# Designs tried in a protein design run: designed miniproteins, single chains. Part 16

Each design is a single chain, and the fold is of that chain. pLDDT is the mean over its residues in the fold that is shown.

## One batch from the design tools (miniprotein)

Design m558
Fold by ESMFold2-Fast:
Structure m558 (fold): chain A 56 residues (1-56)
Amino acid sequence: SLKEKARELILESASVTVEGLNKYMSLSKEEGLKAMEEANEKSNELEKKAQELLES
């Protein structure tokens, strides 16, 4: 169902955010900030796709 697909995208978004935070805590400041930026961009795209499915 579209709701299940949207749920999977939301859970993936949450996972990406947690991964980015773990990298931020483990890496140098420069590498950690880059990891957080990449995680934020990816999580936002996943949430946008989930929202589009829920509006369908």
Scores: mean pLDDT 84

Design m559
Fold by ESMFold2-Fast:
Formats: sequence, structure tokens, C-alpha cells
Structure m559 (fold): chain A 76 residues (1-76)
Amino acid sequence: NEQAVELLKLAEHYLEKGRKAFDEGKYEEAISYFQKAIDYYEQAKALSTDPELQERANQLIDEAKKMLEEAKKKLE
């Protein structure tokens, strides 16, 4: 599914933006980007019939969620 592939690329783009913001100490911005990445990965997973894509999306969602929680912890 071409739409699922485009959503994965968008999610990857936001995940990288989130990591960069986190590295720069911009934790509120990082949280926003990680949330967007998760949302796009969830959409890609929902549109895909490929089990390998679904498994990879699940792994990346888990990674993004862990980074989201770490960014939140930095603001506490």
C-alpha cells in the first residue's frame, strides 16, 4: 500500500526531528514530534496488510513511546 509507505516516511521524519530536538534540550518540542511520529506509525500499521511492515511499525511505536516518556521525565 503506497499510502502506508508514505505514512511510514512521515513518521520516520518526525521521529528524527524529535530525536534532534531531544538532543538539543528542546524537550517540549521533542514530545510534540514523538507524538506525531507515533500517530503516523499507527496510521501506517492500520492501512498495511504486510505483517513485516506491521511488526516494524510496532517496534518503532514502542521506541517512540519510550523516547516520549524520557522527554516528559526531563521536564519534571
Scores: mean pLDDT 85

Design m560
Fold by ESMFold2-Fast:
Structure m560 (fold): chain A 66 residues (1-66)
Amino acid sequence: PSETTKRIAKMIVTGELKSGEVYTAREIAEMLGVSQSAASKALNELAKRGLVEKIRRGRTTLYRVL
């Protein structure tokens, strides 16, 4: 996993990102000081691992913390 993926996973495990909360890749990018592309890639990796749920709302992609 990328360093960004590891950072987000740690935030989920520590409760900094709480179960049931929903975020965009942009919000996570701003939180971590990374590019939106890096955040999006990391969130998609975490969705494949079952740590977040990817939700499509029209043109917007959301990620729910599980």
Scores: mean pLDDT 87

Design m561
Fold by ESMFold2-Fast:
Structure m561 (fold): chain A 77 residues (1-77)
Amino acid sequence: LSKEAEEYIDKALKALEEGDYDSAVEHLKKGLLLAEKSGDSKTIARAVGTVLILSSSISDPSQLERLVQAIRDANKS
């Protein structure tokens, strides 16, 4: 679980580096869900840090809404 979460977080950061905000948000959403399910504080902290990086980089309201939804989904799990 934490290993899979780390893989999705890495994919999110790579997509962000490539300017693919849509893929970055989708990968981060999966990473957040897996990190929360893992219960690993280090993995959760890294996922949260990545949320902050994406939120500071994205100015598109639709992409920000997807990011907010990913956080809500993680909180429900």
Scores: mean pLDDT 75

Design m562
Fold by ESMFold2-Fast:
Structure m562 (fold): chain A 74 residues (1-74)
Amino acid sequence: SKMEEAEKRLEELIEELIEKAKKEGLSRDEVLQRLTEEANRLADELGLSPDERKALTRKAASKADERYDEIEKK
């Protein structure tokens, strides 16, 4: 499905951004912003519905926030 495709690509992007954050010291806000932009771009590219877009952006923000907390709070 389109949502499964979007979620797969988003998971790959989350991994890349978290690794970059660890190496380059990206802020939480920078990671969340980039991930939100990518999630919206994927939604547009794949023609996701507004509900699917909202679900994708929420998943992106949630996963990124959790992963960033692991880095910061250790």
Scores: mean pLDDT 79

Design m563
Fold by ESMFold2-Fast:
Structure m563 (fold): chain A 97 residues (1-97)
Amino acid sequence: MFKEVLKEVTKLMESIKDLSSSEARKLLREGIEEAREKAKASTDPKEKEEYLFKIAIYEGALYALDMMEEFNYPWEDAITLGAGMAYTAYQQGLAKA
């Protein structure tokens, strides 16, 4: 599980690396909101779990950006911290579902 979360956070961060901080954060927040709305509208438990995973990955990417920008963490360390947060968020989301 954590290895998959780390892989997805890394892919997302690489996809936004050339964006400004403002543009990256807007994209990530819009992705979270869209996934949240789709999770709420879905009646399929598996589809809800997939949206919870997407929300967690995007929240992890936002956390990685905060670690880089506010605390000057290196890219790889920030992504690892973001993945840790995403993994925790996903597990908590599953427990509430």
Scores: mean pLDDT 84

Design m564
Fold by ESMFold2-Fast:
Structure m564 (fold): chain A 81 residues (1-81)
Amino acid sequence: SVLDKAVEEAAKVYLYAKQKGDNETAEKVRQLMKELVEAFKKGDKEKAIEYLKQILDLAREIGAPESLINDIEKVIEEIKK
């Protein structure tokens, strides 16, 4: 499902932040993942996109791989359709 893809990509950002020793960013991503799951449960596509965009911004800030950034953008596009 699109939810499973969104959570998978967000989890990759979390793990990348942890590997870099950026525990503050990792915790922010973890909280955003909880909000993302709740937004999907409520059918709130707008909030789901907002939380994914925040995770995307954090991924860019910590220098996550371009492949991960592109995969998150692709999930956002899938939700918009």
Scores: mean pLDDT 88

Design m565
Fold by ESMFold2-Fast:
Structure m565 (fold): chain A 55 residues (1-55)
Amino acid sequence: SSSLRERIRRLEREITDLLAQGVAAQEAGDLATAERLSREAVRKAEELVRLQEEL
């Protein structure tokens, strides 16, 4: 469905943004922030996989 595809596209954008922020945090030496962002990206990736199975 188009709403499901929109949710998938939104999650893909959010994951990409979180990964970019995580890299920036690592480069700045903020390992705590990088770790938090990595965990959030993993959670969103798990949701993405579940939504893709609904297509």
Scores: mean pLDDT 87

Design m566
Fold by ESMFold2-Fast:
Structure m566 (fold): chain A 63 residues (1-63)
Amino acid sequence: ADPSEVEPLIAALKDPDPQVRVEAAKRLGEIGDPRAVGPLIAASTDPDPEVRQAALEALAKIL
């Protein structure tokens, strides 16, 4: 995975579209970059349950 992809995906975790936030969380989990840990912890408190689940699964892959 390209490390330069991580920062745009972290920004996408704050996108107004919950589908974009789910995709960003999944992709960050696949990349496994520890820079995503803090942003994914924040996403685990998202109002959308699919975003929360994707963030928790991504954290499990990184940690």
Scores: mean pLDDT 83

Design m567
Fold by ESMFold2-Fast:
Structure m567 (fold): chain A 65 residues (1-65)
Amino acid sequence: AALAAQVAAERARLTQEGIDEAMKVSKKLGDEGKDNRTIGLEVQKLVDELNARRDARVAALEAAG
């Protein structure tokens, strides 16, 4: 019960942090005059990296419980 709640909370937190990071990067690249395709590629790369970090953290919590 406690582990499932911790995993859910950590997943939600890391997902929200990832959304916030992606939005900041998108705005920064737009402010720098990058085209929509370049912004999309950089945001996708960041999202992939953040998802991998989130999944690794969740797996570590599940392994520790």
Scores: mean pLDDT 80

Design m568
Fold by ESMFold2-Fast:
Structure m568 (fold): chain A 75 residues (1-75)
Amino acid sequence: MKEELEKELKKNINDRQKVFSILTELRKAGDEEGIELAYEILKKENPELYQFLKDVEEALDLIREAIDKIAERRK
């Protein structure tokens, strides 16, 4: 599985949609080790995409915090 993930990611390293799809699948599976491996490969092979995805994660965390605050106010 780890070798397949590395090959798939390297093959599609410049395909933003495919990389996002792979990361989303790993997140749904709760594969934290796979996510860490994917980010290490991205950081090495496509640092610009790595930084973009990190910025997106930070933005999503802020949105999640906002949703949690809204949910708390509605209860």
Scores: mean pLDDT 75

Design m569
Fold by ESMFold2-Fast:
Structure m569 (fold): chain A 80 residues (1-80)
Amino acid sequence: LEKEILSGIADILLAVGNLAAEKGDYETAVEMYKKAIELAEQAGDKERLAIAYDNLAKVYEQLGKTEEAEKWRKKAEEAR
């Protein structure tokens, strides 16, 4: 099914984003997580949406962007 493929690609993007964040490449991590959000939204995958939002919040927190981090944490809770 198309949705399963989208969710699978979102998993790969989340993994790539996590690797980028571990290396301190927060710009790439944000790009990968935002792409994962797009695919998870298209798939209707609330669980992957929540994960991507949580990961975005974590990266913005590491960047010192507390307001943005709080916004993404709220979106993650709403997606659950």
Scores: mean pLDDT 83

Design m570
Fold by ESMFold2-Fast:
Structure m570 (fold): chain A 55 residues (1-55)
Amino acid sequence: REEEIEKIEKKIEKEIEELLKKGKVELKGKMTEEERKEVLRKVAEAEVEDKRRKE
C-alpha cells in the first residue's frame, strides 16, 4: 500500500510537469509559488484519478 501511494505521488509529479509544459492550467492573480504548486498538485491529482477511473 505504501508502494502504491509512492507510485501515485510519482504520477502526480509527472502530471504536474506535463500540465506546466502544455499550459493547460492557467494560474492567474496574486499567488505565491507555494500556492501555485498546491493548485497544480490538486489538478494533477484529479487528472491521475480520472485516468485511473477510465481504466
Scores: mean pLDDT 67

Design m571
Fold by ESMFold2-Fast:
Structure m571 (fold): chain A 62 residues (1-62)
Amino acid sequence: MVEGRGRAGRSVARAVVDGTRITVTVSGSGTPRQQRLAALQAAIDALQKALERKKEEAEKLA
């Protein structure tokens, strides 16, 4: 099955945390669905780490 014109075979997930934009790009491997899934997983992991840092900071300030 051939399906690949127009887009460059990249998937992008974006998130905004505390005024900071986080962009995750996955390119070059797997089906478009797999690439999108990988990008979303990476974005979730980044958000998890950002939240943990924010909680630590709040705890220090308390």
Scores: mean pLDDT 63

Design m572
Fold by ESMFold2-Fast:
Structure m572 (fold): chain A 65 residues (1-65)
Amino acid sequence: SLDGEIAEGLILMTASVLGVNAEVELRDDTIIVTAEKLTPEVEELFKLSKKVAENMGLKFEFKVK
């Protein structure tokens, strides 16, 4: 959906600003954000990503490898 594509773009931009290497995937109505390691910056990315997803009516999932 357009909302999902906008959410993905916003999350990728946020990750770039925070200096986090993250993968973002849109699956139907779900945004999935994956990071290699849990750091304070990654936790901030997850919190902001969850808010973006919720504001757009999307489901949110975060993963750490």
Scores: mean pLDDT 83

Design m573
Fold by ESMFold2-Fast:
Structure m573 (fold): chain A 55 residues (1-55)
Amino acid sequence: PEMEMRFAKARQRVIQGIAPGPDDSEEDKQIYAQAQKEIAELKEQQEKKKKEFEK
């Protein structure tokens, strides 16, 4: 499905630190923002795991 592929691509861009460009569609930019939120949540979970180990 196209939406799943676009979302996966956006997540990869976030991980690689590639910001959306002016040629990206508005939907792609919105998907990118959503991917950033998910990556931020993953970082929070990783931080919690690290604290459990360091405590």
Scores: mean pLDDT 74

Design m574
Fold by ESMFold2-Fast:
Structure m574 (fold): chain A 75 residues (1-75)
Amino acid sequence: VTPEQREAARQQARQQLADLKQQYDQLKKTKGIEETVKRAPEFLEALDYLLKQDPSIQPEVDELRKEIAELEASL
């Protein structure tokens, strides 16, 4: 694996993470908290997958995991 290939994979993982965050926020705004919590396992699984692609995104993944956990706790 070249440095260029690793950087490309890292940028792709970060872009997918940002897209997941936007989908999560949109779902919360349009469908409400209960529906978002029901779909939380899907988001968590996607975050685990992205983290395996690039472990350096751990802080950003942890931040979204924290938001999901806080939302679940709010019910």
Scores: mean pLDDT 80

Design m575
Fold by ESMFold2-Fast:
Formats: structure tokens, sequence, C-alpha cells
Structure m575 (fold): chain A 75 residues (1-75)
């Protein structure tokens, strides 16, 4: 369901933050790419945009420049 996709996407945001805390940029980028794929699979364009904006905020707060750039391109 769409709700399940949203829950998984939020879980991926937490994974990006976790990878950042570990200093693992590669894992953070991988989780970010999976997050973007899930967000873009949503049929609700407004929810997709809001979810991507949340991901961008998380990446910026974590100081992950590469992840932030990927999410910005997806917006």
Amino acid sequence: SESEKIARAIGLILRVIGAALDGDREAAVEATEEFIRLAKSLEDEELQRELLELGLLAAREAGLEEAAALVEEAL
C-alpha cells in the first residue's frame, strides 16, 4: 500500500541519519537513492514532494552534501 511505502521511506531517512553518525557516506548515499526511488513510486504528487523535502532536510541536517544533492535533483 502507499502507507507501507511511506513508512519504508521514513525508515530510509532514519538509515541515512544513522549512516551519517557512523561517518559512512557510501551507505548514506545508497539509502538516499533507495529513499528517492520509493518516494517517486508514490502516485500522490504532493505527498511525493513533501517526502522528498523531508529527506532533503534530513540530509542537510546530517551534513551529507552528496545525499542532499541527490534529493535536490529529485525535486
Scores: mean pLDDT 82

Design m576
Fold by ESMFold2-Fast:
Structure m576 (fold): chain A 57 residues (1-57)
Amino acid sequence: SAALAEGLLRRDLGLSREQARAAVEIALAGGTPADLTRLGLSPEEARGALEAARTLG
């Protein structure tokens, strides 16, 4: 569920609601870690967000 991925990103990475939602949307649309890094995420955060969104979404 996208909502579960969003909640995990907010809890684990401290992202705002809007940042977490955007990150999940980008990840589920087939985005790369580089796309997520453009939102201000570190490379480690971008990889974690991508994995969480694909696992939970």
Scores: mean pLDDT 78

Design m577
Fold by ESMFold2-Fast:
Structure m577 (fold): chain A 97 residues (1-97)
Amino acid sequence: MERYRIEVDVEVEGLTGEQAASLARGAVIDALEKMGGRLLRLETRPLGPNRARVIADAEVEGKTPEELAEAVKQAVEQHIRDAGGRLTRIEVRAERL
């Protein structure tokens, strides 16, 4: 089984950093569930009034780091949009452990 570290950095308008952290957390969980992945560890941090970071360690089969990062990015974009926020910056990195 492949292990990955996923890092998500987001900046938003119309939402607080704490709301962005909660939404990004939910998006990572949803993306992993959709991919049949297993969450091992998850940490969320609001970094300021409109910024948040999520770090997750996960097991995912049959995905490249790029496919994993793209799936997480799409989930975060959708969760922020559904909450009425605007995403001003997003960076998603996936690294094989």
Scores: mean pLDDT 86

Design m578
Fold by ESMFold2-Fast:
Structure m578 (fold): chain A 65 residues (1-65)
Amino acid sequence: SKADAEKAAEAAKRAAELGDSAAVATASYQAGMNSDKELGRKGVEAARAGDAEKGAELAKQAAEA
């Protein structure tokens, strides 16, 4: 749902603030599954590459789609 995507994007933002790229990847996946799957996938890829901040930005974009 849209609400679940928004919660996932908030979780990704919080995880990025803590430097937890694995948690950002998980949250980006959840944002994608509940909204824009392509943006969520890109967020997972960015987080797995170690760019937690970009992963969280893409999770937010997925939730807003």
Scores: mean pLDDT 83

Design m579
Fold by ESMFold2-Fast:
Structure m579 (fold): chain A 80 residues (1-80)
Amino acid sequence: SAEELVAEGERALRAGDYELAIELYKQALKLDPDNYKAWLNLGLAHMGLGRDEEAKAYFDKAMQLLGKKAKEEAEAREKA
């Protein structure tokens, strides 16, 4: 599942295996492209590799997904 792949990525991230973490999070996003935690952790892995600009892009994506989800839930409640 996407949750298991995220958990495996977190273990790779803690071990300092940033390349493996990135691959696992990409696989999680194939199963659940709206998984904000996978986007957030991609940013952390890129930061670990010294890729600060790339990390910022992934963090921005995670924040965008959180904002979009909150807005959609509010609008659904108003129309229901």
Scores: mean pLDDT 81

Design m581
Fold by ESMFold2-Fast:
Structure m581 (fold): chain A 85 residues (1-85)
Amino acid sequence: TREEIEKLVERFRRQLEALVEAARASGDEELAREAEELARRAEEALRRAAEQARSVEEFEELAEKALEPLAPELERLAERIRELL
């Protein structure tokens, strides 16, 4: 249902917020800005998937496809943050 989709979007938003906060905690201002931009793009992609999805299963499929182009950048960012912490 929409409520279940909203809960999933909120979970992803919290994960993205945690990533941005970790990047800020690293002390690398450039990395923090990259994290903020990627989080914004990922949140936009998830929001669009939520708007189109009619079920939780459809949302998961659409979210996976929407995030696929961003996955390599998010993974590289997470590795950089981990290296600095």
Scores: mean pLDDT 80

Design m582
Fold by ESMFold2-Fast:
Structure m582 (fold): chain A 72 residues (1-72)
Amino acid sequence: SLADEFVEALRAGDDERAIELAEELIEELKKQSLVAAAVGAHDLLQVARELGRERVAEFLEEKLRELRSELP
């Protein structure tokens, strides 16, 4: 799954690949709803923070901010 590949990229220190996979996963969730995308982005952010991947965490913080700005 994209989520499994994302965790693998984080563990490998491949921040660029992790960001690419996060973008793909968030875009798929957006097809369902903005709420699903925001929840997914938040979950990915927690994993990136737990593994100490600062660049990926910063990317996801910005994505989550954007998604939340589209909610009522």
Scores: mean pLDDT 86

Design m583
Fold by ESMFold2-Fast:
Structure m583 (fold): chain A 57 residues (1-57)
Amino acid sequence: MDVRAVKDYKATTPDELDIKKGDVGTLLESVDKDWLRVQLPDGRVGRVPGKYVVPIG
């Protein structure tokens, strides 16, 4: 499932992913109720807050 960032997020820990509003990635898994693991098209993988992304498709 693809997801799109609705706002910028700056990683605060090494396992988090920097995203910019409009970035499209692939949802890999739900880490917990608040966090998703996402892969960007450039191959970067990390967790992002679920509130910062929406499903597309």
Scores: mean pLDDT 81

Design m584
Fold by ESMFold2-Fast:
Structure m584 (fold): chain A 84 residues (1-84)
Amino acid sequence: MEKKLEELLKREEEVLEEAREFIESLPEEEKEKAHKELLEFVAKQQEANREKLENAKNLEELLELADELVEALEKKIEELKKKY
């Protein structure tokens, strides 16, 4: 169980690193917009999944939610790459 959490955390770190590298490659004006959109997206995802997270009875349910969040983040980064 903990090993799956470790793998998810590494995947999240890699996705965030890719996002940072992409945003840093943008012109200054676009960097601010892309960064703001990413932060707003993360905040909305956390709010939308708050009840599910608080009602998770075990680590397995928590890991399923974490996987969904990482996947949603990956999709948002792809969207930003197409937009900018």
Scores: mean pLDDT 76

Design m585
Fold by ESMFold2-Fast:
Structure m585 (fold): chain A 95 residues (1-95)
Amino acid sequence: SEEERLDALADAAMKDVQQYRYLLEHLTPEEVRRVLKRIIDRHLDRLSAERGLTPEQRAALRAKADEILASMPERPTVEQVTQALDELARAVLAA
């Protein structure tokens, strides 16, 4: 099901997010943004590939991912990152 796929993708993202948690207190805000963009980009690319999205749909979702990233605080919590990944996954499923 889409829900089972979403759960599996969230679990994979959470593995990287656990590493991110240890870096939050040691990274600059700019470095935190770069790490988050990597996590979000990897998550989006995997979801988009699995769904067989068109280049136009991928571009729209990249814009949505950038919007989500821009809305996050300077040092987002693990919970805020998880919520952002969930929002992105739901946007991919809706595409």
Scores: mean pLDDT 71

Design m586
Fold by ESMFold2-Fast:
Structure m586 (fold): chain A 67 residues (1-67)
Amino acid sequence: IEEEIKEIEEKIKKLEEEIKKIKEEIKKLEAKPNPDKEKILELEEELGILELEIAVLKVVLKKLKKK
């Protein structure tokens, strides 16, 4: 259980790093004189998927910690 908790926490950390990277890419695209709205939307959709994955992992983590 403790090893499983560490594994999940590590996965969450990596996903959070990926989210930060995508957010930086969105900011760079928005800073351009003619922002690529389609590319920004695509990245925002990817952010949503990653945030859902983190939410699921956090629920699992909470259940494991309550055992």
Scores: mean pLDDT 81

Design m588
Fold by ESMFold2-Fast:
Structure m588 (fold): chain A 87 residues (1-87)
Amino acid sequence: MLEEEKKKWEEKAAAAQAKADQYRTLAEQSSPEEGAYHRMLATLYDAAAKNYRLAAEYAEINEELAKIYKGGGDSAIDAARRLEEAL
């Protein structure tokens, strides 16, 4: 169970980091206004990646901390999705 959850969170962290890198690149190529939104999306996906990575690290060490970090990652992804939907 925890081993499977750890792998899942590592995969989610990698996916979020890839999204953050993509939006950072788009920000450099966008207008100042659109670039601001892309930079915000990059920041949210960076936060998700960091939180999921910490959840994976704590998965077998401290279940409560792992759940808190997982929640932080989920919240960052939800915020990013809402911003993407508004664009």
Scores: mean pLDDT 84

Design m589
Fold by ESMFold2-Fast:
Structure m589 (fold): chain A 77 residues (1-77)
Amino acid sequence: MKKKAEEARKKALEHARKAVEAAAAGDFAAAEEHEKKALEAFEELKKVGTDEEVKETLAELEEIARENREAVEAALA
């Protein structure tokens, strides 16, 4: 069980990061595809992972999203 949760967590974070990189490069098609895969992996984590693993992964995903938002906001300043 733990191995499936760890793999789901790893895939969610990896795809979330690739989505940010693709978006930064202006490749919205690749960004959407990776975001979809990240959400699917996180959905699987919610089913097989512990509350702690889900919470930690969500916090890391939110941190990645926050960095992206701050970068966009800085560009507008």
Scores: mean pLDDT 76

Design m591
Fold by ESMFold2-Fast:
Structure m591 (fold): chain A 64 residues (1-64)
Amino acid sequence: MKLSEEELEDEVLYSLTRMSVSIALRAGDLEAAIASLERGIKEIKNPELREELREELERLRKQL
C-alpha cells in the first residue's frame, strides 16, 4: 500500500509527539508532556491520529 506524502508526514509527527510525551513523563514533567501533545494535535492533519492524541491529552489533564 502506497502512503501519500501527507500520510507519511503525519506518521512521523505522530511518532515524534509520542516520543516527546514518553520522555517528558519519564522525567516527571507532566506540563511538558501536555505541551508536546498540544503541538502534535496542531501539526497533524489526520483526524484519527489527532483524536488519539486528544484522548491522551484529556487523560493527562485529569492528573493535574
Scores: mean pLDDT 79

Design m592
Fold by ESMFold2-Fast:
Structure m592 (fold): chain A 74 residues (1-74)
Amino acid sequence: ASPEVLRELLRRARELYRRGPTAEDLRRLSEEARRLGDTETSSAARQLAYAVEQGRVSGPQAARALIELIEDRL
């Protein structure tokens, strides 16, 4: 994805982190990332949504992992 798309996804991930995201919030972010053409963020968000749903990772921890993954690509 372009740096512009990554910056938009980063803004949304940071917003979710502040609010404490649910698995559903992460699934919505995954769908948005796919629509914007970022399959990497889409896949990561989908996997993290599943981990949150299974109780393996908290919502804030999942959002932080997504923030780090996106920042590493900028």
Scores: mean pLDDT 88

Design m593
Fold by ESMFold2-Fast:
Structure m593 (fold): chain A 94 residues (1-94)
Amino acid sequence: SKEELLKELEDLLKRLYLMIQNPERYSEEEMLEVARRAEEVLKKLLPLLSKEEIQKLLNGLESLIDFAKEQNAPEELIERLEEMKELVEKELKK
């Protein structure tokens, strides 16, 4: 279950990278739907992760957010990713 959820989250985040790189092929609505699914998986994963795994996830989200900002991704997508980052930061502080 944990390994399956980790793989699902990784695949969703990789899909977001692809979508952000190809804004002509993917709508903002499609990007937001992938982000929504990633957030749902993240919420299920966070209670199962070690502190080290949470830190790696935080680093990965920060990299994705930086990439999204550099690529001028939709503001609503960036806000959604920042909300996900906040969830990870809160879990790490426990």
Scores: mean pLDDT 89

Design m594
Fold by ESMFold2-Fast:
Structure m594 (fold): chain A 92 residues (1-92)
Amino acid sequence: MEEEAQKLLKEGDENYKKGDYIKALEAFRKAVELNPDNVEAYRKLLEVAKKIIEENPDDEGAKALFKEAAQRLIDLGDPEAVEYARKLLEEL
């Protein structure tokens, strides 16, 4: 599980650097499905979802995923991740 999640995080990072935000989103989503406690993967999901929303404000899937990832970070109780999620919501 951990090694597969790490592979998906690298795949997501590479797609994010290329500007393939949809592919990056898919990779990070799979990473959190394999390791639901991975705070870093949820942070990356928030960043990618934010980019997609900035480019297409009507993307309901990206908005739903953004809210889901933000809520999960809050539920995990990481104060830095909670603050990060709140800051991103303000930047909408």
Scores: mean pLDDT 75

Design m595
Fold by ESMFold2-Fast:
Order: structure tokens, then sequence, then C-alpha cells
Structure m595 (fold): chain A 60 residues (1-60)
């Protein structure tokens, strides 16, 4: 347990917003639009966020 993966300063707030958006049920398209990132980047970050949440037992 305890996956501490330090993100670059420029990506850390984006990843946190992706996790928050995922918990709110937002789509990758909505997250990409809100954060001004590509859909592919949003999908990649959401997949990682989902893996982190599942590792912590925070899945439905």
Amino acid sequence: GGVELPLPASEAPVFAKVVHGLMKGKTPEEIAKELGISLSTAERLMKRAKEVLEAQGLKP
C-alpha cells in the first residue's frame, strides 16, 4: 500500500482535478474541456485515477 507517485508540478493539479471529476461522474470529454487538455490525455489520466481509486478500495 501507499503508492506515492510524485507528479510534475504542472501535472499534479490537473491529476487532482481529474480524480475529483471522476468522483463526480464527469466524462473524459468534460474533463478535457474544463482543463484545456487533449481527450487522449484526459482518458490516460482518468484511467490512472481509476486504478489509484480501485487500489484504495474506492470503487462501486
Scores: mean pLDDT 71

